Designed miniproteins, single chains, continued (3). Designs and how they scored, part 66

Each design is a single chain, and the fold is of that chain. pLDDT is the mean over its residues in the fold that is shown.

## One batch from the design tools (miniprotein)

Design m10429
Fold by ESMFold2-Fast:
Structure m10429 (fold): chain A 59 residues (1-59)
Amino acid sequence: TKELEELEEELRRVLEEENELAKLAEEEGVTPELLEKMMELGARAVGLATKIVVLKREQ
């Protein structure tokens, strides 16, 4: 479904951003601002993954 495709694409983008921030944290160090962004992306990734699992089970 288009909804599943859109959710999977959004999760992919969130995971890519999370990977970029993790790499930046390793190179530059973890700032409070960077840690906050990482936590926000992590929470968003969990939410999206949960929605994808639920939607796949509805098939």
Scores: mean pLDDT 81

Design m10430
Fold by ESMFold2-Fast:
Structure m10430 (fold): chain A 67 residues (1-67)
Amino acid sequence: MRAAQAVAAVDTEVTPDPARPGHYVLTVTVTLADGTTVVARAVFPSREAAEAAAAKVTATFTTNGVP
């Protein structure tokens, strides 16, 4: 592949959606080694779904050689 950027930091946050009880917003912030910050948000129908998605994101970066 043409470009692979090293990830410097990954932060995940799960917050309840105040407009819809039972829905949760997952915010993922990825900071790349060049200082670029990427923010992605997704809405999930349950806290469990949002927490599972956050855990998968964190595990992916941790397991692939990020302490």
Scores: mean pLDDT 73

Design m10431
Fold by ESMFold2-Fast:
Structure m10431 (fold): chain A 76 residues (1-76)
Amino acid sequence: MPSPLQRQAALYAGMAALYSEDPEIKEKLVEAAVYAAQGDYDKAIKLLEEVLKDPRLPPEAKEYAKKALKLLQQAQ
């Protein structure tokens, strides 16, 4: 069963995907949510860092991606 932190980080990454419009960005955020839920924090962090550098990421999606990244970094 995922920990509360894993569930919250996955939820934030999923919310970022919901607010994203570009299919490539959505795919990376969904993948980050899956890795976060599985406890694969390094892979989730890498994907979140990549999408946060992308200028196509909307402001609402950016805030959720930042929240997910912060939670996962604190879990290391």
Scores: mean pLDDT 84

Design m10432
Fold by ESMFold2-Fast:
Structure m10432 (fold): chain A 75 residues (1-75)
Amino acid sequence: NATLEKARELVDKAIQALREGNYDEAAKYFEEGARLAEDVNPEAAQLMKEASEAAKNGDRDKAIELAGKAYRLLS
């Protein structure tokens, strides 16, 4: 459960970074969250990897949508 809590925390930090326009920082948080979630919830990990790529491409809306989907799977 601690792993899921940390993954959720990283998604929250990534969403905050996206809101602040720090897309590279958001991408790093999504990548860290994906690594933590990979063995526990592979679907959430994949969504976080996709959110990281969206953030790197400056697609804020897509990154937030994917992050929201991942966050729901981690609950």
Scores: mean pLDDT 86

Design m10433
Fold by ESMFold2-Fast:
Structure m10433 (fold): chain A 81 residues (1-81)
Amino acid sequence: TVQAVADHELAQARKLAEELLTLVENGGDPEKIRELARQLGATDEEIEALLKAYENGDIETVKEIVDRVLARNEAKAAAAK
């Protein structure tokens, strides 16, 4: 069903979010961080803000952006019900 697909996509989004945050906390490759954020469905503006925060060591802002993107994925999954 559409709901089952949305739930699966949300599970993948959560996994991508965890991978992205782990990479950020471990000082990972900015290009890989960009790619993971894009796969999560972040906008170009959110990706730019996230990378700027990462370059400045502002991990709290990175987490806030990731949480916002993930919340949108959760809203999409809920709407599919």
Scores: mean pLDDT 79

Design m10434
Fold by ESMFold2-Fast:
Structure m10434 (fold): chain A 61 residues (1-61)
Amino acid sequence: MMSDEELQEKLDELNEQMKDASEEERVKLVREFGKEAEANGVYNIGLRTDKEGRLVVVKVE
């Protein structure tokens, strides 16, 4: 099971990887992360757009 702290660290890493990734790579990264998160009992994640129009993954409350 993934802790909230581990989830936040993985989200930060994922969002850094997505900053310079192609659209196709971003889709793959998000899908793979979603599968890993669900496997660890984490279901409260979502997709958002940051202030600069970049796709980011966030923890949903």
Scores: mean pLDDT 72

Design m10435
Fold by ESMFold2-Fast:
Structure m10435 (fold): chain A 108 residues (1-108)
Amino acid sequence: DEEERRRREEEERRRRALERGRKRRRIVTLENSPEEIAEDIVELFRERGDFESAELIEEIYRELKERGYSDEAIKEALLSAYFGLEAGLSREEVRELAFRAAEVAEAA
């Protein structure tokens, strides 16, 4: 069934995107730069045709850098934004979540 094959391929691509998100969270705790994480998240959203989410991640990254947040705070904010977007939160909710995550990470 060609429809079942296409549905299976779409489901596998979605599963891989979620697994990549989980892997990024583990990698971020160890070695990867905030810039690399932002680029990877932007790429995932662009590949899905979600250009609004990709642009939001770029905006959040830029604003956090301009405000002088640490690399670790920016990483936590980017991951929180990514999972918020995957959960279907609004642009405004995702921004609030990301900046709150950055503040919590800086205070820790």
Scores: mean pLDDT 77

Design m10436
Fold by ESMFold2-Fast:
Structure m10436 (fold): chain A 96 residues (1-96)
Amino acid sequence: MRGRVVDILEDPELGNISRIEAGAMEAEGFAVRLDNGETWIIPTSLARRYNLRNGDRVRITYNGETYEGIIDTDLPIGTEVELLIGTPNTRIERLS
């Protein structure tokens, strides 16, 4: 789901996280810079589930495709992002 970064927050467990708006929805999560040049948001629920941190290299399996990138929450406000919708078929692996 396409959105934009509207704020950067400090989470006690996760560190810096992005707040995004996507239509009428607000969400919070880690920004991941993918190797393909896209920027995705991993929701805080998935970040906690997979014990993710800023600086982690991750592999995301989504809709049958595999994407790799680095978690980097230093995104400017106004950055266009894709919100990763957590489905039963979404898998995230920490590579580092």
Scores: mean pLDDT 76

Design m10437
Fold by ESMFold2-Fast:
Structure m10437 (fold): chain A 71 residues (1-71)
Amino acid sequence: MEVLIFVKYDPSKVTKEELEELARKYGGELVEFDESKGIAVLRVPEDRVEEAIEAINKLPGASVLGVAPVP
């Protein structure tokens, strides 16, 4: 099972490449990156979601808004 992690980020502090690398580290991928809204969406395996959330919150200028399951 996979989940979507919704991230609020500061475009001046967080790059698309940083979030892509973070997603790949936890077996997932970056599925949306919107600099105009400062929102990104990561898709990761459910068993890795807590680790990914912790890593995102550790990034300066990034925080998790929420998580949604993928059918």
Scores: mean pLDDT 82

Design m10438
Fold by ESMFold2-Fast:
Structure m10438 (fold): chain A 83 residues (1-83)
Amino acid sequence: SAAATLRAAIALIEEAIRALEAGDAEKAVQHLEEARRLVEPLSPLVAESLERAIELAKAGDLEGAIRVARGTREFLRQLVASL
């Protein structure tokens, strides 16, 4: 179901945020790329936000990546709650 896919994406984003907070950009990028792949067919705009977080993490802007990832997580939580 779409709700189950979105919950899986939220869990991956939460793992990515934990990795970013620990300074592990490589692990964070892996989790964000998996989350992006899951949400792409459901929300291209959310996929673009995750791509932005990936690019920030790759550039070494971990705080920027965390901010984008947290915003995306909150949006997805609200979306799931409205289903």
Scores: mean pLDDT 90

Design m10439
Fold by ESMFold2-Fast:
Structure m10439 (fold): chain A 66 residues (1-66)
Amino acid sequence: SKAEMEAELKKLQKEIEKLRSDNSDEAKKRIAELYLRLSQLYAALGKFDEANEYAKKATKLRKELL
């Protein structure tokens, strides 16, 4: 449901905020995965501008780790 997707968005955003205190490459890789999941959820909700922004953030972060 839409409410379930919105609850997942909030949970993922909270996980990202917790991981930002960790400067490890492992934490950064996890944040990139979470950005991609946020992008997918925003797209499913019809919020394509937000979906595109999170996809770009995921790609940029992954590129920085290569």
Scores: mean pLDDT 86

Design m10440
Fold by ESMFold2-Fast:
Structure m10440 (fold): chain A 78 residues (1-78)
Amino acid sequence: DYEKKAEEAYKQGNALEAAEWYVKTASRALQEGNAEEAIKYAQKAIDVVNADPTLDPAEKARLIGAANFLIEKAKELL
């Protein structure tokens, strides 16, 4: 369960790993046709990344880019 892995990583203070799992959760939701859930978890990935000022800028840009891509694709299903 990708969502549980994201929550566990977040509780351990690992924002990068949490965001990676939230992106995977959003991607799976999109593949299953659940656009609202995909947007929700992609937004959580962005929020987690933006809340951590110690993250590498390149990793931050990559994760925000992936999450935004999933949000735009999910909007096409609404």
Scores: mean pLDDT 86

Design m10441
Fold by ESMFold2-Fast:
Order: sequence, then C-alpha cells, then structure tokens
Structure m10441 (fold): chain A 63 residues (1-63)
Amino acid sequence: HMEEAERLEQEALEAYKKGDYEKASVLFTRAAELYRRAGDEERAQRFLEMSRIFKEKYEKKKK
C-alpha cells in the first residue's frame, strides 16, 4: 500500500499544480486512506486535511 499511496500523493500534487482542486482532493483522500492502512497516521491525517481544504476550494468555485 505504501508504494500506491506515494503514487497517489504524486498525482495529487500534479493535480494541485494544475489548479484541479477537485481531482487533488480526491487523490489526497485516497492517498490518506492508503497511508493509514500502512500505519502512517501522521501522513494520513495531513493528507485528509489537504483534501478538505481543496474540497472547500472547488465547492466555493462551483458557486
């Protein structure tokens, strides 16, 4: 799971760089779940927080 979490983290960062907050939020949530399953609670919590921030951004932009 750790290798998959790292890939999802990288994809989430690329989505964020492109301004795709919706995709970034989804990918950070997926990465967080995999990090949590791998026992990395600190990183999982960090990415869940990032996901919430980005979700709020695209929900506001939606109108």
Scores: mean pLDDT 78

Design m10442
Fold by ESMFold2-Fast:
Structure m10442 (fold): chain A 70 residues (1-70)
Amino acid sequence: GEELLREAEELALRAAEAIRAGRYEEAARLLREAAKLVEEAAPDIGEEVAKRAVEIAEGWARKAEELAKK
C-alpha cells in the first residue's frame, strides 16, 4: 500500500518544482495524478485522510490551472 503513497509524494514534489518554474499546466496534471494515487490508497490510510489529501491536491491543481490561463 505504501508504494502508491510514495508515487503520490514524488508527483507532488515534481508539481512543486513545476510551479516554481512557472509551468502551471504541468503542475496541475501532476497534482491530479497524485490525487488519483491517494484515492487508490484510501483502504490503507483511511477514507477521511485520503479525502482530505485529494481535496488539497485538487484545490492546488485548480489554482495552478487558473494561473496558467493568465
Scores: mean pLDDT 81

Design m10443
Fold by ESMFold2-Fast:
Structure m10443 (fold): chain A 104 residues (1-104)
Amino acid sequence: SVQKILETISKLLRATEVPTPEEIIMLLEALDFDGDGRISAEELREGLEELHGWTLSDEEVERLIATLEAISGGPRDGTVDLELLRQVLLGEREPEEPIPEVVL
């Protein structure tokens, strides 16, 4: 499942190679400009443009945020919780928050 998540992120970022979980975490931590442990759609777009020169459309940024929210299990408020995402990507243990519903 982690590999499929990484492949999905790679396609959304138009990356030439599938990144490691650690590379994704480091990228997202670098985009957390205020250090609150959360990434907004605006921070993601601006940070990817500044750090990697990637120009994503608003629709591509929204899709990436929605995908990261879905895999992290955090609040669906348009931001990504980095600690929840890190736990899922590294497979360190099950999330402490239960999955409220099964979505196919």
Scores: mean pLDDT 66

Design m10444
Fold by ESMFold2-Fast:
Structure m10444 (fold): chain A 82 residues (1-82)
Amino acid sequence: MILEAIKKLQKALKALRAGDVEEAISYLQEALELLKKIDHPLAKEAIRYIQEALEALKAGDVKTAENYLKLAMYYVQKLLIE
């Protein structure tokens, strides 16, 4: 599940950079559901940042969403190596 969550976040970032906001939202929601199945503090931090990215996208702030997505990726990658 952790590797699948990383892949979904990578696809979301690629979609945002291509201007495909709806596709990015879909991948962020898929990553969120995968991470909710993991009982770990790093997964909870990643979930928080994904939720912040989704709120930024609802506000039309793609740059802020990308920054939160990168933070979520950092915490999920840290979870993988722990």
Scores: mean pLDDT 87

Design m10445
Fold by ESMFold2-Fast:
Structure m10445 (fold): chain A 91 residues (1-91)
Amino acid sequence: MSKSEIARLFTAAVLLAIGNLLEAEMNGDQEKAEAYRKVLELILEGMKSYDEGNYEEAIKKFEEARKLAEESGDTDLANAIKQLEKAVKEA
């Protein structure tokens, strides 16, 4: 999988997480808002590790983000992150 495809998948996951964070904030769901902030943090840390060539650390960060998204009931976000994990493993 190409770096361009990884960039597209990363962008999709980030935008979805931001959208869901804003929705949680608008609904006053502080617990979900905190979870989505942590998901965003983990995705950004994972991408930084990927850019540094540390693919194992990148995958671990994305796996943590995916699990948190799953625990929050966000199947679409979890699936987006899973695609990003797979892309990095196949890079």
Scores: mean pLDDT 85

Design m10446
Fold by ESMFold2-Fast:
Structure m10446 (fold): chain A 55 residues (1-55)
Amino acid sequence: MKEEALEFVRRAVEAARGMSPEDADRTAQSVRLLLEEMGLPEEADRFVEEIRAAA
């Protein structure tokens, strides 16, 4: 579960580099929910910022 979630997050960050700000925000929201469900809210904040910055 955790490894699959981190793989998903990594792919989301890579995909965000070509996204519109709107699509990047939707992706960031999905990543936040996933990481918060896993008990990683600090990681959620970091990856949300990385996704938004990459777009």
Scores: mean pLDDT 77

Design m10447
Fold by ESMFold2-Fast:
Structure m10447 (fold): chain A 63 residues (1-63)
Amino acid sequence: AEAHNNLGNALANQGRLNEAVEAYREALRLKPDYAEAHNNLGNALQAQTGNLQAAALHRRLAL
């Protein structure tokens, strides 16, 4: 659990949000009550959603 949470933190710091989300989900699969992983997953999902919204706006303007 901790190793996956630490991997998620490293991936998030590199801007690899999709991989960070997967690592945090794996940490929570192993330890569902892992508060740090829940908080980190929430933050990564918010950052990922913001990036997807920006990409969607760019695609709409390009089409």
Scores: mean pLDDT 71

Design m10448
Fold by ESMFold2-Fast:
Structure m10448 (fold): chain A 60 residues (1-60)
Amino acid sequence: SEQEIEQLLKEAEEAIRNKDYSTAAKLLMKAAQLYRKLGEYDRAEQLFKEAAELALKAGE
């Protein structure tokens, strides 16, 4: 649902503020998967890219 996506995005922003990039990446990836299921491919692609960048920050 859109409400679930909104909550995931809010939690991801909080994780970024706390420098918890691993958690933020996972939350954005989940939100991207939900946008993809809704057929909102451009929004999903944007979030997948952001999640990948955050995962790189978390890993190295």
Scores: mean pLDDT 86

Design m10449
Fold by ESMFold2-Fast:
Structure m10449 (fold): chain A 59 residues (1-59)
Amino acid sequence: MDLGEAVIAYQRGDYEKAVELAEKALEKNPNDPRAHRLLAEIYRKMGDEEKAAEYEAKA
């Protein structure tokens, strides 16, 4: 799964790449709570609290 690469991008501060990779992981498994949790954390770091809350609710 591409989720590991998304986590690495997030840790490097590459939030745009982390979102792209986490979204690709969701395309394969739309209900993966780990991918939803990661997207919530990424959007929170980017200052998008509304999207962060939406993904957190799905995790």
Scores: mean pLDDT 79

Design m10450
Fold by ESMFold2-Fast:
Structure m10450 (fold): chain A 56 residues (1-56)
Amino acid sequence: GAMDEELRRKAAEGARTLVASGMSVETAAALIQRESGLSREEAERIAREGAREVAA
């Protein structure tokens, strides 16, 4: 739903910031899961996407 989409968007923004600051994808995913309540798998996917955007 729209609320879940908003939550995922904010998690993606956070992931980009954490990875850009030098944090590993694994650590960023763990923090995102803790803050958002998303599943580990979803948080890891978001963190990996953030890492790709930072690398581009």
Scores: mean pLDDT 78

Design m10451
Fold by ESMFold2-Fast:
Structure m10451 (fold): chain A 97 residues (1-97)
Amino acid sequence: SEKRKKILRELLEKVRNGELTREDIAQAVKEIVGNEDLAKLISSDEINPAELRKLAEKYKLSGEERVFLEAFYTIALKVKKGTDKETIIRILEKLLD
C-alpha cells in the first residue's frame, strides 16, 4: 500500500543518515503489522524469537504481515548490535518490491 511504502522510505532515509533507532522499527511494526504488543516486543532490551512467534500465531498474522514482522525483527537486532547499514538498506528495499 502507499502508506506502507511511505513508512519504508522514511526508514531508508533514517538508516542512510545513521539515525535509525529500535523505536523507529517498533513504530513501523505498529503501523504496518497493526499490533502494539509486537511493537513493544521489538523495542524490548531482550528480543525473544519464540515469544514473537507465539504472538504472531495469537494475532493470526497474514503471510505478508509475518514477512514484515520477521524483516523488522532482523533490522531491530542489527540496530541493537550497531548499524549494519548496507544489510538494513537491502532488507528495506526488498520490502518495497
Scores: mean pLDDT 80

Design m10452
Fold by ESMFold2-Fast:
Structure m10452 (fold): chain A 72 residues (1-72)
Amino acid sequence: IDKEKAAELLERVAELAEKAGRTDTAKLLRKQAEKVREGASDEEVRRALVMGLFAAEALGDKELAEEIRKLL
């Protein structure tokens, strides 16, 4: 899995969550992106992406959700 791309997508979901007023969700997703960059396992990265996918779908960004699915 491309960890840099995974972290980038998680940060994009975090920005979307912050714009929607979901500050705690944004902080959680940014923390996951940092862990991904710091050397999380592929299973941990996949788990973080699933979290990001759920958040992107809940926030209505279908294009971002599709980009996350392509990494899973």
Scores: mean pLDDT 83

Design m10453
Fold by ESMFold2-Fast:
Structure m10453 (fold): chain A 60 residues (1-60)
Amino acid sequence: SLEEVIAELEEFIRREEDEEVRRELERMIELLRENADDPLKAGVLVLAAGGEIFVVERRK
C-alpha cells in the first residue's frame, strides 16, 4: 500500500548518511502524501527495489 511505501522510505531516510539522497527521499514522501487519497489518478507510480525507491510521475 502507499502507506507501507512511505514507511519504508522513512526508514531509508533514518539510515541514509548522504544529505542529498535524504533530501530527495523527503521530497518523494511529500509527493506521495499529497497523493495519498488518490495516488493512481494523480499519475504517480512508486517502485521499491532492494534498498532504493523510484518515483515516476506521468504528465501533469
Scores: mean pLDDT 58

Design m10454
Fold by ESMFold2-Fast:
Structure m10454 (fold): chain A 89 residues (1-89)
Amino acid sequence: SQEELEKAMEEIRRAKEEAEKRGDKVSARIAENALKAIEAKDIFELEVTLGLARIALGVAKLIGDEETARILERIIEAVDRAIAALKSQ
């Protein structure tokens, strides 16, 4: 639904702001790409962005960057919800 997409977008915007405040340009870019893909209703780009976010999460966990991992997990969950909402239409 549109309401579920708006909730996902709000969560991604919040995660982007937290990443920017922390100087995490990679997570901020992933969030920005996710927002643009949701606005375009581009499921393929969302799936690509989800893959990139999961890779970035793996790297963050490997280096012990718990704050970046937390931000990326929030982005991943919101993107998964957005993909589900778009596919259910």
Scores: mean pLDDT 88

Design m10455
Fold by ESMFold2-Fast:
Structure m10455 (fold): chain A 55 residues (1-55)
Amino acid sequence: GEKKKLLEELKKILKEGGASDEAAEGIVENFEENNASIETIKKAIEEAKKELKEK
């Protein structure tokens, strides 16, 4: 579904930012366990993108 696609995108961005596969997977699993909203996941994606650029 839409949530799964956004979580996959978040994982990709985190990995591109230098996160390990384990760290990125852990973050994504945390969002899945908490049944995070689409809005919450989009917010996390935006934050990950900003951290990537500011580093």
Scores: mean pLDDT 79

Design m10456
Fold by ESMFold2-Fast:
Structure m10456 (fold): chain A 64 residues (1-64)
Amino acid sequence: SHLEKGRELEEKAKEAEKKGDLLKAAELYSQAALHYQQAGDQQRAQELMQRAVELYEEYKKKKE
C-alpha cells in the first residue's frame, strides 16, 4: 500500500540523513511524502516535503 511504502521510504530517509547524505535523504523524504499524499495523509505528506526542501537547501549551501 502507499502507506506502507511511505513508511519504508521515510525510514530510509532517516538513515540517509543520519549518515549525512543530505541529497539522498531529501530525495527519499520527497518520495515518502508522495506516497503519504496518495494514501490520504496530507499532513504527514506536507511535513515530509518540508523536511525534504530543508535538507536540499542545506545540501546546496554545502554543494556536497
Scores: mean pLDDT 85

Design m10457
Fold by ESMFold2-Fast:
Formats: sequence, structure tokens, C-alpha cells
Structure m10457 (fold): chain A 75 residues (1-75)
Amino acid sequence: SAESAIEADRHEAEELRREGEELLEELRRAVEEGAPESEIRRLLLELIGVALRLAAAGATEEALELLRRADEILE
């Protein structure tokens, strides 16, 4: 039971990390290509969603790092 719960949490965290990395790449590309602010905003909201889910899964430091990297891209 406990091991099954730990496995599920690890799998969810791994998927969220992958989603976050993909969204960071999309955000960087959107900024570099001069995409509309609406598209950049959509990507940011999706990144915030992933960060909140990572924090809920116990990966708070990873969630904060994801948001820090997004902030750096926007400079």
C-alpha cells in the first residue's frame, strides 16, 4: 500500500517535471519568436499550474525553480 502510493507520487512528479520542461522550451521559443502576449500568458498560466501541482506533490523546491526559470526567460 505505502509503496504503491510512493510509486504513484514519483510517477506524477516525473510527468510534471517533463511537462514543466516542455512548457519552458515553448515559452523560450515564444519569447524569442515574438509571439503574441496572449500566447506567452497562456504558457505562463500552464507553467504556474504545473508548479502548483509539483508543490502539491511535495516538490516545492522544483516548483519554485520552474517559476524562477520562467521569470529569467521573460527578461
Scores: mean pLDDT 81

Design m10458
Fold by ESMFold2-Fast:
Structure m10458 (fold): chain A 75 residues (1-75)
Amino acid sequence: MDPVVAVRLALLTHADRQGLSVGALVKRLAARLGLEDTGKLDDATLQALADHYGLTEDSPPSRFAAFGRELATLA
């Protein structure tokens, strides 16, 4: 799975489940990680998140599930 696509899908899914905008979720995550928030879900931001969490195309599903659990703590 493309890590950028996986991060985007996880953000959309968690934002929907928590009743948050994707922008609000990204802002909270960026603040927690000390990353710059551009106010948009661009590929550079998604790649930076994937890199921070060590997500690659070869990452097992458990790594992506761990990222999803991290997002759940932001709501």
Scores: mean pLDDT 74

Design m10459
Fold by ESMFold2-Fast:
Structure m10459 (fold): chain A 58 residues (1-58)
Amino acid sequence: GRVDAAAVAAGDVEAAGASIAAATGLSAEQAREVARSLAAADPADARAAAEALGAAEA
């Protein structure tokens, strides 16, 4: 799967968590925790982290 970098940047924890779970194989709850921590971070750092997760999956 792909990490939805736009959802991460927007702070959409549900959409971001679902995409992270699909991309990384984490449980839904673990992926949601990652999405919450990214949403709380600086938006530029959150986007960079989401892009890095997507690149690692690709």
Scores: mean pLDDT 69

Design m10460
Fold by ESMFold2-Fast:
Structure m10460 (fold): chain A 60 residues (1-60)
Amino acid sequence: MIGTYRAVAGSGPTGPTSVSIRPGDVLEVLEEVNETQVLARNLATGETGIVPKSALEKIE
């Protein structure tokens, strides 16, 4: 689901299209890529890339 999310788990980049997230980072989800991954911008770092849905919680 597109919207604003908070990271609830840390994740390092696992490939060239993924981004690092830390617990407490706020992310804007732009697109759903598949059932387990989204395209998001990390507002703490300014990076855009693939993040796992399981690491995110909607805050609105």
Scores: mean pLDDT 73

Design m10461
Fold by ESMFold2-Fast:
Structure m10461 (fold): chain A 80 residues (1-80)
Amino acid sequence: SARDKAIAIAAKAADRLAEIEEEVRANPATTPEEARARMDEVEAWARAELAKHPEAAPYEPQLAANLEAQRARVVALAEA
């Protein structure tokens, strides 16, 4: 279903952001700008994948909100 496709894309994006979070925690020299650049690539990938499934468009705002929340957490870690 469209929802299942959106969930699968969201899960892969969340996993990639979690990997970036772990790397930021392991390397305290990582700048907020470097973290943002890497997360921008994940978001671009997720948007491109979701665009292949127009029927999933209604789920895009929730996906974007979830990614933004996770991104903010990673940026805060890089700023610490």
Scores: mean pLDDT 82

Design m10462
Fold by ESMFold2-Fast:
Structure m10462 (fold): chain A 81 residues (1-81)
Amino acid sequence: MKKIEELEKRIDELLAEAEKLLNSDNIDWEKFKKLVEEAIRLAKELADLSGDDKKTVIRAIGYILRAIGLEFDGELKVKKS
């Protein structure tokens, strides 16, 4: 479905931008947090739209886990800085 494909693309873009920020010398933590929070919000919306589509549900869970992983990586970098 077109909406599901656009939603997945948007989630991927948000997570990629968050990963890029974590690799910068001067991490914009406010922007990073907003990108991760938006990605989680959209991944939850993806799960809601999936209904009985097990593959789409699994992908939505994967996006949420990836976002959580980025949050943990962020916490580790804050501890170092």
Scores: mean pLDDT 80

Design m10464
Fold by ESMFold2-Fast:
Structure m10464 (fold): chain A 92 residues (1-92)
Amino acid sequence: VDELKKQTIETLRKLRDAAGRGDVDAVLEYADKGIKLFEELAKLGVPGAKDMANGLQKVKDNIKKSRDDPFLLEISLAFARMLATVAIRELE
Protein backbone atom coordinates (compact mmCIF):
# COMPACT_ATOMS: atom_id res chain seq x y z
CA VAL A 1 0.00 0.00 0.00
CA ASP A 2 2.77 2.49 0.93
CA GLU A 3 4.60 1.97 -2.39
CA LEU A 4 1.32 2.40 -4.32
CA LYS A 5 0.62 5.60 -2.34
CA LYS A 6 4.10 6.93 -3.23
CA GLN A 7 3.52 6.15 -6.92
CA THR A 8 0.13 7.92 -6.74
CA ILE A 9 1.69 11.01 -5.05
CA GLU A 10 4.42 11.16 -7.74
CA THR A 11 1.76 10.96 -10.49
CA LEU A 12 -0.29 13.72 -8.80
CA ARG A 13 2.80 15.95 -8.49
CA LYS A 14 3.40 15.52 -12.25
CA LEU A 15 -0.28 16.33 -12.93
CA ARG A 16 -0.07 19.45 -10.70
CA ASP A 17 3.11 20.64 -12.45
CA ALA A 18 1.66 19.98 -15.93
CA ALA A 19 -1.50 21.93 -15.01
CA GLY A 20 0.67 24.77 -13.68
CA ARG A 21 2.47 25.09 -17.04
CA GLY A 22 -0.69 24.61 -19.16
CA ASP A 23 0.30 21.24 -20.65
CA VAL A 24 -3.21 19.92 -21.36
CA ASP A 25 -2.11 16.60 -22.90
CA ALA A 26 0.17 15.85 -19.92
CA VAL A 27 -2.67 16.71 -17.48
CA LEU A 28 -4.96 14.22 -19.27
CA GLU A 29 -2.23 11.54 -19.30
CA TYR A 30 -1.46 11.92 -15.57
CA ALA A 31 -5.18 12.10 -14.71
CA ASP A 32 -5.66 8.71 -16.45
CA LYS A 33 -2.70 7.24 -14.53
CA GLY A 34 -3.98 8.72 -11.26
CA ILE A 35 -7.47 7.28 -11.80
CA LYS A 36 -6.02 3.77 -12.26
CA LEU A 37 -3.79 4.16 -9.19
CA PHE A 38 -6.69 5.40 -7.01
CA GLU A 39 -8.90 2.53 -8.25
CA GLU A 40 -6.17 0.09 -7.11
CA LEU A 41 -5.92 1.90 -3.73
CA ALA A 42 -9.72 1.63 -3.40
CA LYS A 43 -9.49 -2.17 -3.93
CA LEU A 44 -7.01 -2.22 -1.03
CA GLY A 45 -9.53 -0.41 1.20
CA VAL A 46 -7.84 3.01 1.31
CA PRO A 47 -10.49 5.53 2.52
CA GLY A 48 -11.35 8.26 0.02
CA ALA A 49 -9.53 6.57 -2.90
CA LYS A 50 -12.76 5.98 -4.87
CA ASP A 51 -13.80 9.63 -4.35
CA MET A 52 -10.36 10.81 -5.56
CA ALA A 53 -10.63 8.59 -8.67
CA ASN A 54 -14.04 10.20 -9.36
CA GLY A 55 -12.52 13.66 -8.79
CA LEU A 56 -9.78 13.00 -11.37
CA GLN A 57 -12.40 11.74 -13.84
CA LYS A 58 -14.22 15.08 -13.35
CA VAL A 59 -10.93 16.91 -14.01
CA LYS A 60 -10.49 14.92 -17.24
CA ASP A 61 -14.09 15.61 -18.34
CA ASN A 62 -13.83 19.36 -17.54
CA ILE A 63 -10.54 19.73 -19.45
CA LYS A 64 -11.98 17.95 -22.52
CA LYS A 65 -15.13 20.15 -22.48
CA SER A 66 -13.02 23.32 -22.05
CA ARG A 67 -10.45 22.74 -24.84
CA ASP A 68 -12.19 25.16 -27.26
CA ASP A 69 -12.51 28.00 -24.69
CA PRO A 70 -9.21 29.47 -23.39
CA PHE A 71 -10.92 31.09 -20.37
CA LEU A 72 -12.72 27.90 -19.29
CA LEU A 73 -9.55 25.89 -19.98
CA GLU A 74 -7.58 28.13 -17.58
CA ILE A 75 -10.25 27.59 -14.88
CA SER A 76 -10.27 23.81 -15.52
CA LEU A 77 -6.46 23.65 -15.24
CA ALA A 78 -6.57 25.63 -11.96
CA PHE A 79 -9.15 23.14 -10.64
CA ALA A 80 -6.92 20.21 -11.71
CA ARG A 81 -3.94 21.74 -9.87
CA MET A 82 -6.01 22.35 -6.72
CA LEU A 83 -7.47 18.81 -6.70
CA ALA A 84 -4.00 17.26 -7.18
CA THR A 85 -2.66 19.34 -4.26
CA VAL A 86 -5.53 18.22 -1.98
CA ALA A 87 -5.14 14.56 -3.04
CA ILE A 88 -1.37 14.63 -2.31
CA ARG A 89 -2.09 16.01 1.18
CA GLU A 90 -4.70 13.26 1.83
CA LEU A 91 -2.19 10.52 0.86
CA GLU A 92 0.69 11.99 2.92
Scores: mean pLDDT 84

Design m10465
Fold by ESMFold2-Fast:
Structure m10465 (fold): chain A 85 residues (1-85)
Amino acid sequence: SVTYKFDDGSTVTLHDDGTATLTNPKYPELNGTYTAREDNGEILAYKPDDPKYRSFALEELDENRAKLTYRTPDGKIVESTGTKV
């Protein structure tokens, strides 16, 4: 598995079983394990029961850096950059 820590304090762990775990210190309701799939060079992670609203995207920028994109509960889009740990 691979873990990234993001500038907003989020962490994402990509698991070898096709899941991803997100922790977010500002929006703990986003925390949990998501189904993860590769799509056009991004990893799209979603809850099967709520794929429209409970989802995030991870774009690998290089060997050690990634961009995290997610929707907040109030409907805003947040982007954060992180580093592999």
Scores: mean pLDDT 81

